# Designed miniproteins, single chains, continued (5), part 14

Each design is a single chain, and the fold is of that chain. pLDDT is the mean over its residues in the fold that is shown.

## One batch from the design tools (miniprotein)

Design m16490
Fold by ESMFold2-Fast:
Structure m16490 (fold): chain A 67 residues (1-67)
Amino acid sequence: MEVSQEELDALIAQLDSPDEAVRLAAAQRLGRLKDPRFREPARRALAEHPHASAELRSALWELSQVE
């Protein structure tokens, strides 16, 4: 499944939100899309947010594994 580039860019930007709930919602939304375009953004978010919740880290890890 694919989404518009604008929607994808907005979701990727939300991964860097200061609000944990916004980051989690964006990661879960991207996870449902299974699009390899967000694999590298997810890896970057994991590296930049090492103190994120276990749920957020799990969602981001799943995104980083999409081929």
Scores: mean pLDDT 73

Design m16491
Fold by ESMFold2-Fast:
Structure m16491 (fold): chain A 69 residues (1-69)
Amino acid sequence: MLSREEAIREAELAAEAAEEAARETGSKKAEEAARRAREAVESGDAEEAFDAAIEATLAVMDEAIKKLE
């Protein structure tokens, strides 16, 4: 299981990836996922950070898949 620090770090990385995806694609879903991940990092809650990291990662993957279709 991730420590609190690890969960927050994962959320930071996921937020950066989702911000980049939103910047390149204009995706509102990626933009919202990035914002939620940033908010989770600021909250300091490990569960919120972990959940937000997963959502942001999925948003990045969705944008990558759309480019392949």
Scores: mean pLDDT 79

Design m16492
Fold by ESMFold2-Fast:
Structure m16492 (fold): chain A 90 residues (1-90)
Amino acid sequence: STNDMKSMVQGIVDYMKRRFPQLSDDFDSLQDTALTAMDTGDQSTLQQTQQQADQIVQQAQRMGYPQDDVRMLQYQVDTVVQIVQNAIAN
């Protein structure tokens, strides 16, 4: 259900905020955009979710996070985008 998918997004975001507390505000913004995309089915909001995901990874690289941490972060934000895509495509 869409509510289950929203809970998955929230869980990923909460996990990432604990692991990368310096990116907490960026994760809050990603979550808000992702939940809006899931509620509206709006393709432009889905595109914004993808852009925010990419920007978070770029910001982590600029902050000097280790490559393994950046790869894990990339996987998690890509998972958020995939959940949003699946919710809209249903």
Scores: mean pLDDT 90

Design m16493
Fold by ESMFold2-Fast:
Structure m16493 (fold): chain A 117 residues (1-117)
Amino acid sequence: MAREAAERAIELAREAVETGDPEALVEAVRAAKEAHELALRDRRAEDFEAAARALGAVIEAMIALRERGVPDEVFERVEEILADYEPVPSDADDPFSRALARLVSAQAEAVAAARAL
């Protein structure tokens, strides 16, 4: 269910921020993507709201891990998971910025979908 996947993503994102564990971040990204895909399938406002919150938590965790100095290899893994997501336009072309552009786009779409339903 979208809400369960979203709650899992939020918990994993929190763990990533607290521990700096890149594996927790990668699993948070997968869970947030699952929540969004489930929301796109079922098209309920509450599911898109949950997915938007999960994507937001992952964005915050990704920024926090970047500030902690985790290597670009981690963000390359995140970008690979999000490869089917359309990025927002960005002047920066590093793995972190490319992954962030895809997450920001997905979150904006989830927020817009929730408000339209």
Scores: mean pLDDT 87

Design m16494
Fold by ESMFold2-Fast:
Structure m16494 (fold): chain A 65 residues (1-65)
Amino acid sequence: MKLPKEAAELVLEGIVKVIDGKYEEAYELFKEALKLLSEEEQKDLLEQMKETPELKPIAEKLEEE
């Protein structure tokens, strides 16, 4: 997956927050990352997140909006 640097940094911070159990903070970080992406890039990111069990709930919540 190829992301703009700013979006990639937000995704990395979001992953760290998920590992720390801070799901609401992770959700906000991933939401900000998605705003920097095209519709195609957003779908690719969400698909990749759903392949990781810890990220799947965040990805599903983001897809609902």
Scores: mean pLDDT 79

Design m16495
Fold by ESMFold2-Fast:
Structure m16495 (fold): chain A 68 residues (1-68)
Amino acid sequence: GEAKREEAVRLLVEEAGLEREVAEKIVDGAATLLQSGFSEEQVVQYLVREGGLPREVAERVVALVKEM
């Protein structure tokens, strides 16, 4: 739901120092990849490699996005 999306966006802003608009695009992109049949590990790898996120932050974002 929206509450989990907001929590994931806040995590990226506070822990990764991202602008809110960038954080929203990353969260929405992760949700789209999961809905498209990519595994949680594949989405974590994408966020680390393309998003430049620390692995621990990427794993927490994916866990929150799964609950959206």
Scores: mean pLDDT 84

Design m16496
Fold by ESMFold2-Fast:
Structure m16496 (fold): chain A 59 residues (1-59)
Amino acid sequence: DEYVKLLLKAVKVAVELREKNPNISLEEIVKAVAEKLGISESTARKLLKEAIKEGMLEE
């Protein structure tokens, strides 16, 4: 499932960013995920919001 793979990649990037900078904002994570995965900021935001809803990532 390509969507699940993309979601897991987004979570991995977000976790790595938070480990390096615990004060990083969600919007900064959205921009970094979008750039790294080659997707729109809108898509990155939806993936990260879903990860938070599913308990895979803290808000």
Scores: mean pLDDT 83

Design m16497
Fold by ESMFold2-Fast:
Structure m16497 (fold): chain A 64 residues (1-64)
Amino acid sequence: MSPASIVAQMGRDVGAPSETRTAMMQAITNGRGYFPTAVDTVGRLSSPDDTRRMTQVMDQAFRM
C-alpha cells in the first residue's frame, strides 16, 4: 500500500478532519511501526504547514 497518497489527500483537509480521516491517520501510523515514521512520510509529501497540522492531529489521537 502507499500511505503517501492517503496522507497527501488528508493534508488537504488537515484544518478540520472528520472522524473517518482521523481513523485513517491512526491506521497509517500504527501500520508502519510508530508515529515519527509516519510524520516523516507526511513531510515528504505535504507542505510544512500541512505536516505540522497533521502531526498535531496524529499527536492528539495517539498521545494527546
Scores: mean pLDDT 49

Design m16498
Fold by ESMFold2-Fast:
Structure m16498 (fold): chain A 68 residues (1-68)
Amino acid sequence: MSMEEIEEEADRRVAEVVHRYYTEGMSLEEARRELERILAELARASGDPALVARFREAVERVLAQLEA
């Protein structure tokens, strides 16, 4: 799987968590757990520390927006 495909799958899964948070009553704690799981799987699949670091920052930003 290409790095682009790995990123696209991770982005899709993050969007799904955000959608479930707004539409299905998912708690912030559940959203955090799912986003951390996605990050861990991305880290295992990619092996690219720069990509993982960038995605970690994106996850924290998403969580901050959901809390606001």
Scores: mean pLDDT 78

Design m16499
Fold by ESMFold2-Fast:
Structure m16499 (fold): chain A 92 residues (1-92)
Amino acid sequence: SEELVKDLSDILVELAKEGAKVEVEVEGGRVTITVSGLTVEQQVALALQMIGFGLDGLEVKVSIEGDTVTIEIGGLSEEEAEELKKRIEEAN
């Protein structure tokens, strides 16, 4: 939904403002977001927030490796995916 996309983008924009590097890749309705430069505390917080989005019906998968969190989102419209990418790129 548009609201979940907005809430997700707000979280990622805040992390970028805190110095994290946020990268986004779009393939149709699937979005891959890579967030690097996170502390362990920030990684755990982000993963818990993603679990919340999953419970709210967002198709989300989270992977953590080193200081990097990778978020894979499916089931978005092409317009929602493009809007999410735009918001993240404008924050970096």
Scores: mean pLDDT 80

Design m16500
Fold by ESMFold2-Fast:
Structure m16500 (fold): chain A 67 residues (1-67)
Amino acid sequence: MKVSPLLLEAEVSLALGLMAFSLGDYETALRQFERALELLATLEPSPEVEELRREAEELRREVLERL
């Protein structure tokens, strides 16, 4: 499989955001989810990219509701 370095970085940012969210650190979670979305926006459309973007957008909304 062709793995993009940017896709891996987006996945790491999403994982860090989820960790921060689970710890109640909503500010850090928001920053990480926004970074993931920024990175995903630079990638070519694919089902994997679209799924990660959807997850990051949903998690970002959840964080904003808690701030």
Scores: mean pLDDT 82

Design m16501
Fold by ESMFold2-Fast:
Structure m16501 (fold): chain A 73 residues (1-73)
Amino acid sequence: MLEEAAASPDPLVAAAARRAIGELKKLEEAGASEEELERARRAAELGVRAVEAEARGDLERAAELQREAEEVL
């Protein structure tokens, strides 16, 4: 999911996904639990989808996906 987004032709989507992957790696190296990493990954995936929606001009969908990401955390 995130790795596919990191290969996106949209540079904003690709950058958001790569940042998310880097933050997840940092959490893993800091000793975050598997459950914490799974929640953070799901939130990151929703956040990247929000960036995709914003890039399309769908601001309402972007806001909804961002809210879903906050609910997962």
Scores: mean pLDDT 79

Design m16502
Fold by ESMFold2-Fast:
Formats: structure tokens, C-alpha cells, sequence
Structure m16502 (fold): chain A 67 residues (1-67)
């Protein structure tokens, strides 16, 4: 379903953002948004990335700007 695919893409984006792969994370966030991910779901993904890697904030902000 689109919901499950969007959740999968956001989980992968969190992993990529935590690894510093901002451009790839941004592309997956955009695809999740296109599949119906809400701003709330995208924001929660950012919080999860920051919890896994405290340095991820700048990467997540960059990903949001590029999306």
C-alpha cells in the first residue's frame, strides 16, 4: 500500500540522513511526500534521525531544503 511504502521510504531516509547522505535522504523524503506522507510523519522522521545521530540535524535540515 502507499502508506506502507511511504513509511518504508521515511525509515530509509532516516538511516541515510544519520549517515550524512543528505541528497539521497532528500530524494526519499520527496518520494514519501508524493505517496501521501504528512508533514507530521516527515517531522517525526527528522526527530528519529536526530535521536540516532545528534549530528543529523544539519543533514535533515539540508534534506528538507532540497526536497
Amino acid sequence: SHHMEAERLLAEAVRLAAEGRAEEAARLIQKAHDLGASPEQIERAGVRALALNPEAREVVETAARLA
Scores: mean pLDDT 75

Design m16503
Fold by ESMFold2-Fast:
Structure m16503 (fold): chain A 74 residues (1-74)
Amino acid sequence: MSEEELLKKKKEEIEEEIKELEKLREELEKKAEEYRKETEKDPLKGKLLAEIYEGLAYMNLSIKKMLEEKEAKL
């Protein structure tokens, strides 16, 4: 396998991981919005769940940025 083939495979793997993280973040953001709306009915539960999903979405974004930086350095 050539160095070009190895680099291409590595980039493809990182791109796939980035796509999966993007989809997961969209789902987490949607759940956070839903629980923010629920806060009017159950303030404590709605707020806590919204903050949990917002935190998970933020962590997901941070991991995505790390993968993008790794891809850029290849």
Scores: mean pLDDT 80

Design m16504
Fold by ESMFold2-Fast:
Structure m16504 (fold): chain A 57 residues (1-57)
Amino acid sequence: GAATKGAAYREAAERAGAKPPDPANASLVGGAAGAKAAEGDEKARKAAFEAGARARA
């Protein structure tokens, strides 16, 4: 699931020698970035849904 992807991403960053982010700071930064990504994804999903409805009509 999504939790597995987050864990893998963090592990990859640690392997690259990056220091793991602070839990409190990671939550704030991740929340803002996540919200922005989610908004773009939702718009893409709406466009795909409309295209599908048009193809069926």
Scores: mean pLDDT 54

Design m16505
Fold by ESMFold2-Fast:
Structure m16505 (fold): chain A 71 residues (1-71)
Amino acid sequence: EELKEEIRELVLKLIALKLRIIGLEIEIEMLKKSDLPEEEKKKKIEELEKEIEELEKEIEELEKKIEELEF
């Protein structure tokens, strides 16, 4: 039962991280369509892309952890 709870917690965290990436991707698309100065757009997009990269690494580690617990 404890192991099932741990897996559930990790799966929920995984879903939350994936939803966060989708939100960041939407934010990047909105920035690309905005009337902000080009320098501001570039800086903000680079910051968001870096955040996505960090989240993708967290997802990979979390997926490996879930796989180890299920097998």
Scores: mean pLDDT 82

Design m16506
Fold by ESMFold2-Fast:
Structure m16506 (fold): chain A 85 residues (1-85)
Amino acid sequence: SEDEEYFIGRMEKIFDESLEEAKKLVAEGKIEEAIFVLEEAKGLMDIILGIAKITVKDPETLKKIEEKYDELKKKIDEFIKELLA
């Protein structure tokens, strides 16, 4: 659906760009900055999910958006844990 493509596409773009930037910062020894970038990405994805919950009328489409949000958030949380270990 148009909503699915829009919201999932926006979250995936934020995820991909933030992960690439975080990996670059890690390679430079900038661990705190890498964590900041990842936490900021999670905040942006939270905002996108919040908008989807208000605007998306189809429950099945909203469920797919929420599942993608959970997937991407878990991947970010795991990477942050690895950086702190």
Scores: mean pLDDT 90

Design m16507
Fold by ESMFold2-Fast:
Structure m16507 (fold): chain A 64 residues (1-64)
Amino acid sequence: MISGEQIGKLMRVMRELGIELGEKPDEEQLKKIMEETGLSEEQVLELLSMSADEADRLGVRRHL
């Protein structure tokens, strides 16, 4: 299960890289996100493919 701390780190790295929810990161961006958050490639891609409604329900957008 992904922790709130890991989600916070993900949102910070996404802001640094200019990535929005629903965007597909490139290989370099994906590696940097994994390095900063400790999340697997699968976990990062799952979170980034999240719909706006799912992000709002999980409170993720409040960290953007």
Scores: mean pLDDT 69

Design m16508
Fold by ESMFold2-Fast:
Structure m16508 (fold): chain A 80 residues (1-80)
Amino acid sequence: SPLERAQEILDRLEELVAGMKAAVAAGDTARFDALWDEIGRLTRELVEIAQQLSPEDVAALTERVVGLFRELQAARDALA
């Protein structure tokens, strides 16, 4: 279902954000860039799937999405 796919993408995004934090700690800019590109790709897929979800399903995912956005901002700020 679209909701199950959105959950899978969110789980994968959480893994990728953790990988970005590890790459920052290791000074591995090439790995950071690769993970950033993958996050961008999955985020675009998530936006497309969100168009297939009910407003109730979108609301249920909103807290996870907001949390991931905060983690992504923190990872970017750690490089700046």
Scores: mean pLDDT 82

Design m16509
Fold by ESMFold2-Fast:
Structure m16509 (fold): chain A 69 residues (1-69)
Amino acid sequence: MSEAQELQLEAAVVLLQAAVYKALGEATPLHEEAAELATEAIRAADAGDLERARELLERARRLLEEALA
């Protein structure tokens, strides 16, 4: 896969994790923000802005990690 495709896949996994918590009625504001950042990461990767995509994805992952603490 290209780096853009890998970043899109990783961001999709973050979206799926956030969506699972929402479906269970356990979503927090951190899960919602992580989903928004992951969506922006997919858009950035699609536009070829891989640096922005990486930064957004890293931030989204940190928010999910914090929500699980």
Scores: mean pLDDT 83

Design m16510
Fold by ESMFold2-Fast:
Structure m16510 (fold): chain A 56 residues (1-56)
Amino acid sequence: STEKAARAGELLREAKELGKDNPEAQELIRRSEELARAGDMDGALELAEKAVEVAR
């Protein structure tokens, strides 16, 4: 869980950097953060990965 949390944080940081002008990436970032706050780290990681892909 700690490793997944760290990975999600890294991906969210990358997605924010790449997708600052991309509304789709920003929405995925927001959803990922909501899942992380709810304790769904697997879901948060999945959406963070999608946010990076969309932002690239």
Scores: mean pLDDT 83

Design m16511
Fold by ESMFold2-Fast:
Structure m16511 (fold): chain A 76 residues (1-76)
Amino acid sequence: DPEAQAKYAKAMELIRKGEEAERKKDYETAIKNYREAIALLQEGIALSSNPMEVERLRVLIDDARKKIKELEEKIK
């Protein structure tokens, strides 16, 4: 699905920006980018009819959620 692929591409750009912010210890910016990426990946799942694509998107969401949890702990 082209719309699902577009959501995925945008989410991957946000994940890259989040990882860059993490390296700079800008945890607030990293969390923001990962949260925005999760929203786009969830939209991608809703638009996708491909089970393998849905599985890949779910893995990315789970990874991003884990990163957010770890970074929220560092902000304290």
Scores: mean pLDDT 85

Design m16512
Fold by ESMFold2-Fast:
Structure m16512 (fold): chain A 61 residues (1-61)
Amino acid sequence: GRLSEAERQALARAASRAVAGEDKDAALAEATAIMARAGADAEAVRADLEQSVAFQQARAA
């Protein structure tokens, strides 16, 4: 499915919070819920987001 503009902005904010470590589990859950609403597989999206956050955190170190 397609994400709305508000959902895309919420997803970007959730990803930024997860990378910043502000509340990684809650931010990943929010991002996963947005993607699942768009028709993505929640398990696959969660795994991909966790890998993306780990990669971004490694780049920041």
Scores: mean pLDDT 70

Design m16513
Fold by ESMFold2-Fast:
Structure m16513 (fold): chain A 68 residues (1-68)
Amino acid sequence: MDPDEVLSEEEARALIRELLAKHGVELPDETIENIARDVAEFGWTRAEVESIVRQIVIGKEEGARPPR
């Protein structure tokens, strides 16, 4: 497995679901499908997909900010 190898939409979808489950983050199937399509459309690698999932996890954590 080459981290610089471009993932298909199906491979990206499977990887995204696996990583989200590992982080305990839940996303709608529609959101996962949209990200997987972007991966295929823009030719993102496995490493880039892992980075995207990490950013989603971080974004969920940062969403819980103090109100002021």
Scores: mean pLDDT 73

Design m16514
Fold by ESMFold2-Fast:
Order: C-alpha cells, then sequence, then structure tokens
Structure m16514 (fold): chain A 88 residues (1-88)
C-alpha cells in the first residue's frame, strides 16, 4: 500500500541520517583528538572532548523521530554511562 511505501521511505531516510550523523561525529572525534594530542592534553581532557561530541551527536539524532524511536534508548544509555565514567 502507499502507507507501507511511505513507511519504508521514512525508514531508509532515517538509516541514511543515522549513518551521516555517526560519520560526522567520528570525523569530529578524530579531528578533536588530533588537535588535543598536539596540545599535550590529558586523557581526561580527551575523554571530555569525546563526550561533548557524543552529546552533540545524540542531540542531532533527536531531530529524526524514526531514528530516535528506534535507537534513542541505546544512545541515552551510552551517554549516561560515559558521563558516569568521567565523574569517577
Amino acid sequence: SKLEEEERKKEEEAEEFLRSVIREANERIKQTLDELDKQGASDKEKAEAVLRVFQEMVEKLKENEVVWEKYGEFFDKRLEEMRRLLAE
């Protein structure tokens, strides 16, 4: 049906969006870590920078309702785990 075709298109667009956001986050992490390494940053500063990029990625993923419905719980749990590890 036309409804099923629209649902499939939304799922495909959601998967492309997810891949794009993850790819952008990975590139930003690499660039940020390279810059921090040049500055002699601590492991804690590097971890905090990675957490910031991950937080921004999660906020961007919320912009796509299909992605957030499917993966939101996973990303929220991972974000909280990262925050907890940094608080130690």
Scores: mean pLDDT 85

Design m16515
Fold by ESMFold2-Fast:
Structure m16515 (fold): chain A 57 residues (1-57)
Amino acid sequence: EPTLSPAQQAADERALPAVRVVNRALKEKGLSQDEIDALNRRVAEALAAGEDVEKLL
């Protein structure tokens, strides 16, 4: 596994709990695992870049 910079690691760690909660809610809504995975990746990228994650949902 590639080593992340401290800033990237902190951003990824902050995103993880939020992504888990959203992922669970989306799964309960009946979204496919493929859609959830794609959205999860996009949300993590958006959080790291400071983008508005609501626009991705």
Scores: mean pLDDT 62

Design m16516
Fold by ESMFold2-Fast:
Structure m16516 (fold): chain A 92 residues (1-92)
Amino acid sequence: SFKDLTLEEKVKYLIEKYDKDNDGKIPSFEEILKRLQEDLGLPEVDGGFTSEFIEAVKKSEYFDVFDIDRNGEITLEELEALYKTLEELKKK
């Protein structure tokens, strides 16, 4: 199912699932990633995109959300595409 979602639909799914701020604003991409790391039970990570994070996402239901080009790997380019889409949705 997630494989067939557009990039915009994938970002909307992440927003809906992790929208827990009380200020009525769409959460930042960094907040979404932090909440995802907590949801996956990962140890505290400094600096973001670790091998442990990538492996945990690959084993989770979120793999198809992050694997945008369907190459079986999660890349910084795919992370940037999600970030840019989130920023565009904030403007609309």
Scores: mean pLDDT 67

Design m16517
Fold by ESMFold2-Fast:
Structure m16517 (fold): chain A 78 residues (1-78)
Amino acid sequence: SMLEEGIKKAEEEAERLAKEGRYKEAAGIYAGIAVEYYKAGDFEKAEKYKEKALELAKKAGIEKEVEAALKAAFEKLA
């Protein structure tokens, strides 16, 4: 599916960025994946990728910013 293909590419990019220590950018990609799964109604995967995004955001010092952005995005889609 287009969602699965897009997520595979996004995960490869996020993993590469995280290995480079670019945690803010990697967190942004995982946050985007979480929003895509939420839009698709896959709430279990949305939560999984939200947790990945927040873990990387914590390393970048922007955990609260990313958490607020994801909360706002999910509320808008509900």
Scores: mean pLDDT 86

Design m16518
Fold by ESMFold2-Fast:
Structure m16518 (fold): chain A 101 residues (1-101)
Amino acid sequence: AAPPAELEVRAELTADGQPAVVFRTSSGQPAGRADADEQAILDVLAEAFEAARPAFEAGDYATAYRIVGEVAAARLRELGRDEAARQVEEATAAVARALEA
């Protein structure tokens, strides 16, 4: 199998100045080149964002990003991706804290 995909997680400002978590894979060309490991990480993120959807729809972005971090970190640890889980948890906590200010 290919080496495990690496997830880069950063807290950034969007074009409209809102704090957001940005997720990037180690693949330089993700479009059409997602391997099984990259797809597993993307599936975890999709599940986490779906769990946070009611908070996003309510405009409670701080709560939404906490839910994303909690769900994604737990799932990534189940997959043995402890460093990726930690990065997601730290980045989502930082965004949630910034949104509360």
Scores: mean pLDDT 69

Design m16519
Fold by ESMFold2-Fast:
Structure m16519 (fold): chain A 68 residues (1-68)
Amino acid sequence: SEILEIAKSALEALKNGDVAAAERGLLDIIEMAEGEIRKLAEKALQALRNGDYETAEKYLEKIIELLE
């Protein structure tokens, strides 16, 4: 799944402190996804923009779990 690979890349970027790359990945997921995956990506993006990187990582992990 393209969304799964983007989510994995966004999580890795965030763990490495590349917030800009993580944000781009989340925006791509929001554009491509629907339903629960889009909602989780929107919540992750909101957390990321608020500087809550732990919460953003948890939502990205949830997206990955749902797509595996």
Scores: mean pLDDT 90

Design m16520
Fold by ESMFold2-Fast:
Structure m16520 (fold): chain A 75 residues (1-75)
Amino acid sequence: MLEEAKRYYEEGVEAYKKGDYETALKYFEKAAELARKAGDKELEAQALMGQAFASDKLGDAEKAREAFLEAMKLL
């Protein structure tokens, strides 16, 4: 589970670097879900930050803000 969460996070980062923000968002959402199930708050926060950045790039300010606030609660 945790290894899968890390893999999804890495795939999200690579998609973000390529400018594929929709794909990046999906990978970050999956990474956050799996990290949460594994109890890894640090990885969950990182994945939620990825969701915030990808959502911001897609013009979804509300979703970006929600993801950012959830990440801040874990830190």
Scores: mean pLDDT 86

Design m16521
Fold by ESMFold2-Fast:
Structure m16521 (fold): chain A 55 residues (1-55)
Amino acid sequence: MEKIEKAREKAKELLLKGVSKKEVVKKLVEELGISRSTATRIVNEELEKLRKEAA
């Protein structure tokens, strides 16, 4: 699995478990070695998807 795809999946799992946006970003940076900017973008995108599904 590519790093970006893995980051999206991990972010989705953590957000569904109620982990805060800040903690999810931190975990993605540490586990996958992606930049904080990239991690923040992925987390925001996954949050928007979850909100649209819940609405």
Scores: mean pLDDT 78

Design m16522
Fold by ESMFold2-Fast:
Structure m16522 (fold): chain A 77 residues (1-77)
Amino acid sequence: KESEKEIEAEELIALARMYAWLGKQFEKQGDYESAIELYEKAIELLDKAIELGEHVEEAKELKEEIEKKLEEVKKKL
């Protein structure tokens, strides 16, 4: 059975993936400001997952990917 921290980390990562997906949708619509807010929210959630010490590699990899997207979108403002 998963520990409470493991479940919390999985939920944070899942939520971060959802925010990243929403950010991508807003980016496709040309709403770069909303895309930036959603990507930043995803990064915050991933930082919390990393702090919990569970699924750290997955969270770090996803964070790096989203940070690259965030920098790309910021250039469009």
Scores: mean pLDDT 85

Design m16523
Fold by ESMFold2-Fast:
Structure m16523 (fold): chain A 60 residues (1-60)
Amino acid sequence: DETLKKAEELIKQGKYEEAAELLAPHAVAGDPRVQPLLERVVKGVGAQTITRYASKAQKE
């Protein structure tokens, strides 16, 4: 519950990696409330991956 709200805040901030880490144990436990949040994480990561793929980081 509180973890899911925290994950939503992280997603809004673009911190998809952190959000995924918080959601992972709940997803493994089969919590149905996690599915829509994971969908948003995957879409966000996909967008970031496309940007990196096109430009690549200079030196992160």
Scores: mean pLDDT 70

Design m16524
Fold by ESMFold2-Fast:
Structure m16524 (fold): chain A 116 residues (1-116)
Amino acid sequence: SEEEFKKGKEAFEAGDYESAVEYFTKALELDPYNGEARFYLGKAYAKLGKYEEAIHYLYPLSFWGDKRGLEAAKLLAEILVKLGKKEEAIKLLEEAYKVIGEEYRPELEKLLKEVK
């Protein structure tokens, strides 16, 4: 899983988002709990304009309560606002705020104010 994840990051950094999706998908098949691979898969789909797929991978991560969850919630809120789903973005951020670690709450509160 580490090797597939590394190849996915190399493809992503090169702007080859289609190959990045393939490698990150393989990384997740080998390790379904790899939150970093799931986050990058969501990012790669967002870069490809495949927002339904991006939402699918980012939404569960948004509630993990850690730094990755914060980053996923931020990206997902940005996608939802871009799609005209501002109320859904606000609801997502409010739900993420309930489960996030105290150290991340100030950044999430700032983001929530920016979206409102």
Scores: mean pLDDT 87

Design m16525
Fold by ESMFold2-Fast:
Structure m16525 (fold): chain A 60 residues (1-60)
Amino acid sequence: MKTFVIKTKSIEEAIGIALRIIGDLPEAKVTISGNEITVTVPDDAKDIAFVEELIAEAEK
């Protein structure tokens, strides 16, 4: 399994991203702490790529 931390600009943005991960990656484990999301996914290239794309979007 791989763990990622996604830093967002607001709690509302973090909740939105977390809900998207839960909807699209049901096997993912998601924890929200303020404006940060900790997500753990299986060692699956598609799941990893999806999370990396969300990190890139959050950094804009």
Scores: mean pLDDT 78

Design m16526
Fold by ESMFold2-Fast:
Structure m16526 (fold): chain A 56 residues (1-56)
Amino acid sequence: SLEELKEEAGRVLARAVALGKASAEEAQTLGRKIKNAKTEEEAREGLREAERLLAG
């Protein structure tokens, strides 16, 4: 669901921040994008971006 994807994206982003893989500015920008996602496609894009940050 949209909500599940947004929650997962936020969780991955939080992990990236905790591991020093994302700056505060990157986290704020992507976090806002995830929060504002209106479709599962937009939420999946946010998740993909968060996963890319986490991967380094």
Scores: mean pLDDT 86

Design m16527
Fold by ESMFold2-Fast:
Structure m16527 (fold): chain A 65 residues (1-65)
Amino acid sequence: MEEEYRKKVEEYLERAREALERGDLDTAVAYLRKALEYAKYLKPEDREKAVEEVVELGQRVDAAR
């Protein structure tokens, strides 16, 4: 179960990065929200890493506005 959530988090983070690179900020935010939703089901160390990546990408989205 946790491994499947980990894959979901990585997939959504990658989709968010791709959306951000093409300037699709709304799509990037939607994927970051999905990554954060699944991250809460991960082990603490994996969740902390995922949250850090979400925060960094979210800051990049805000800077691009």
Scores: mean pLDDT 81

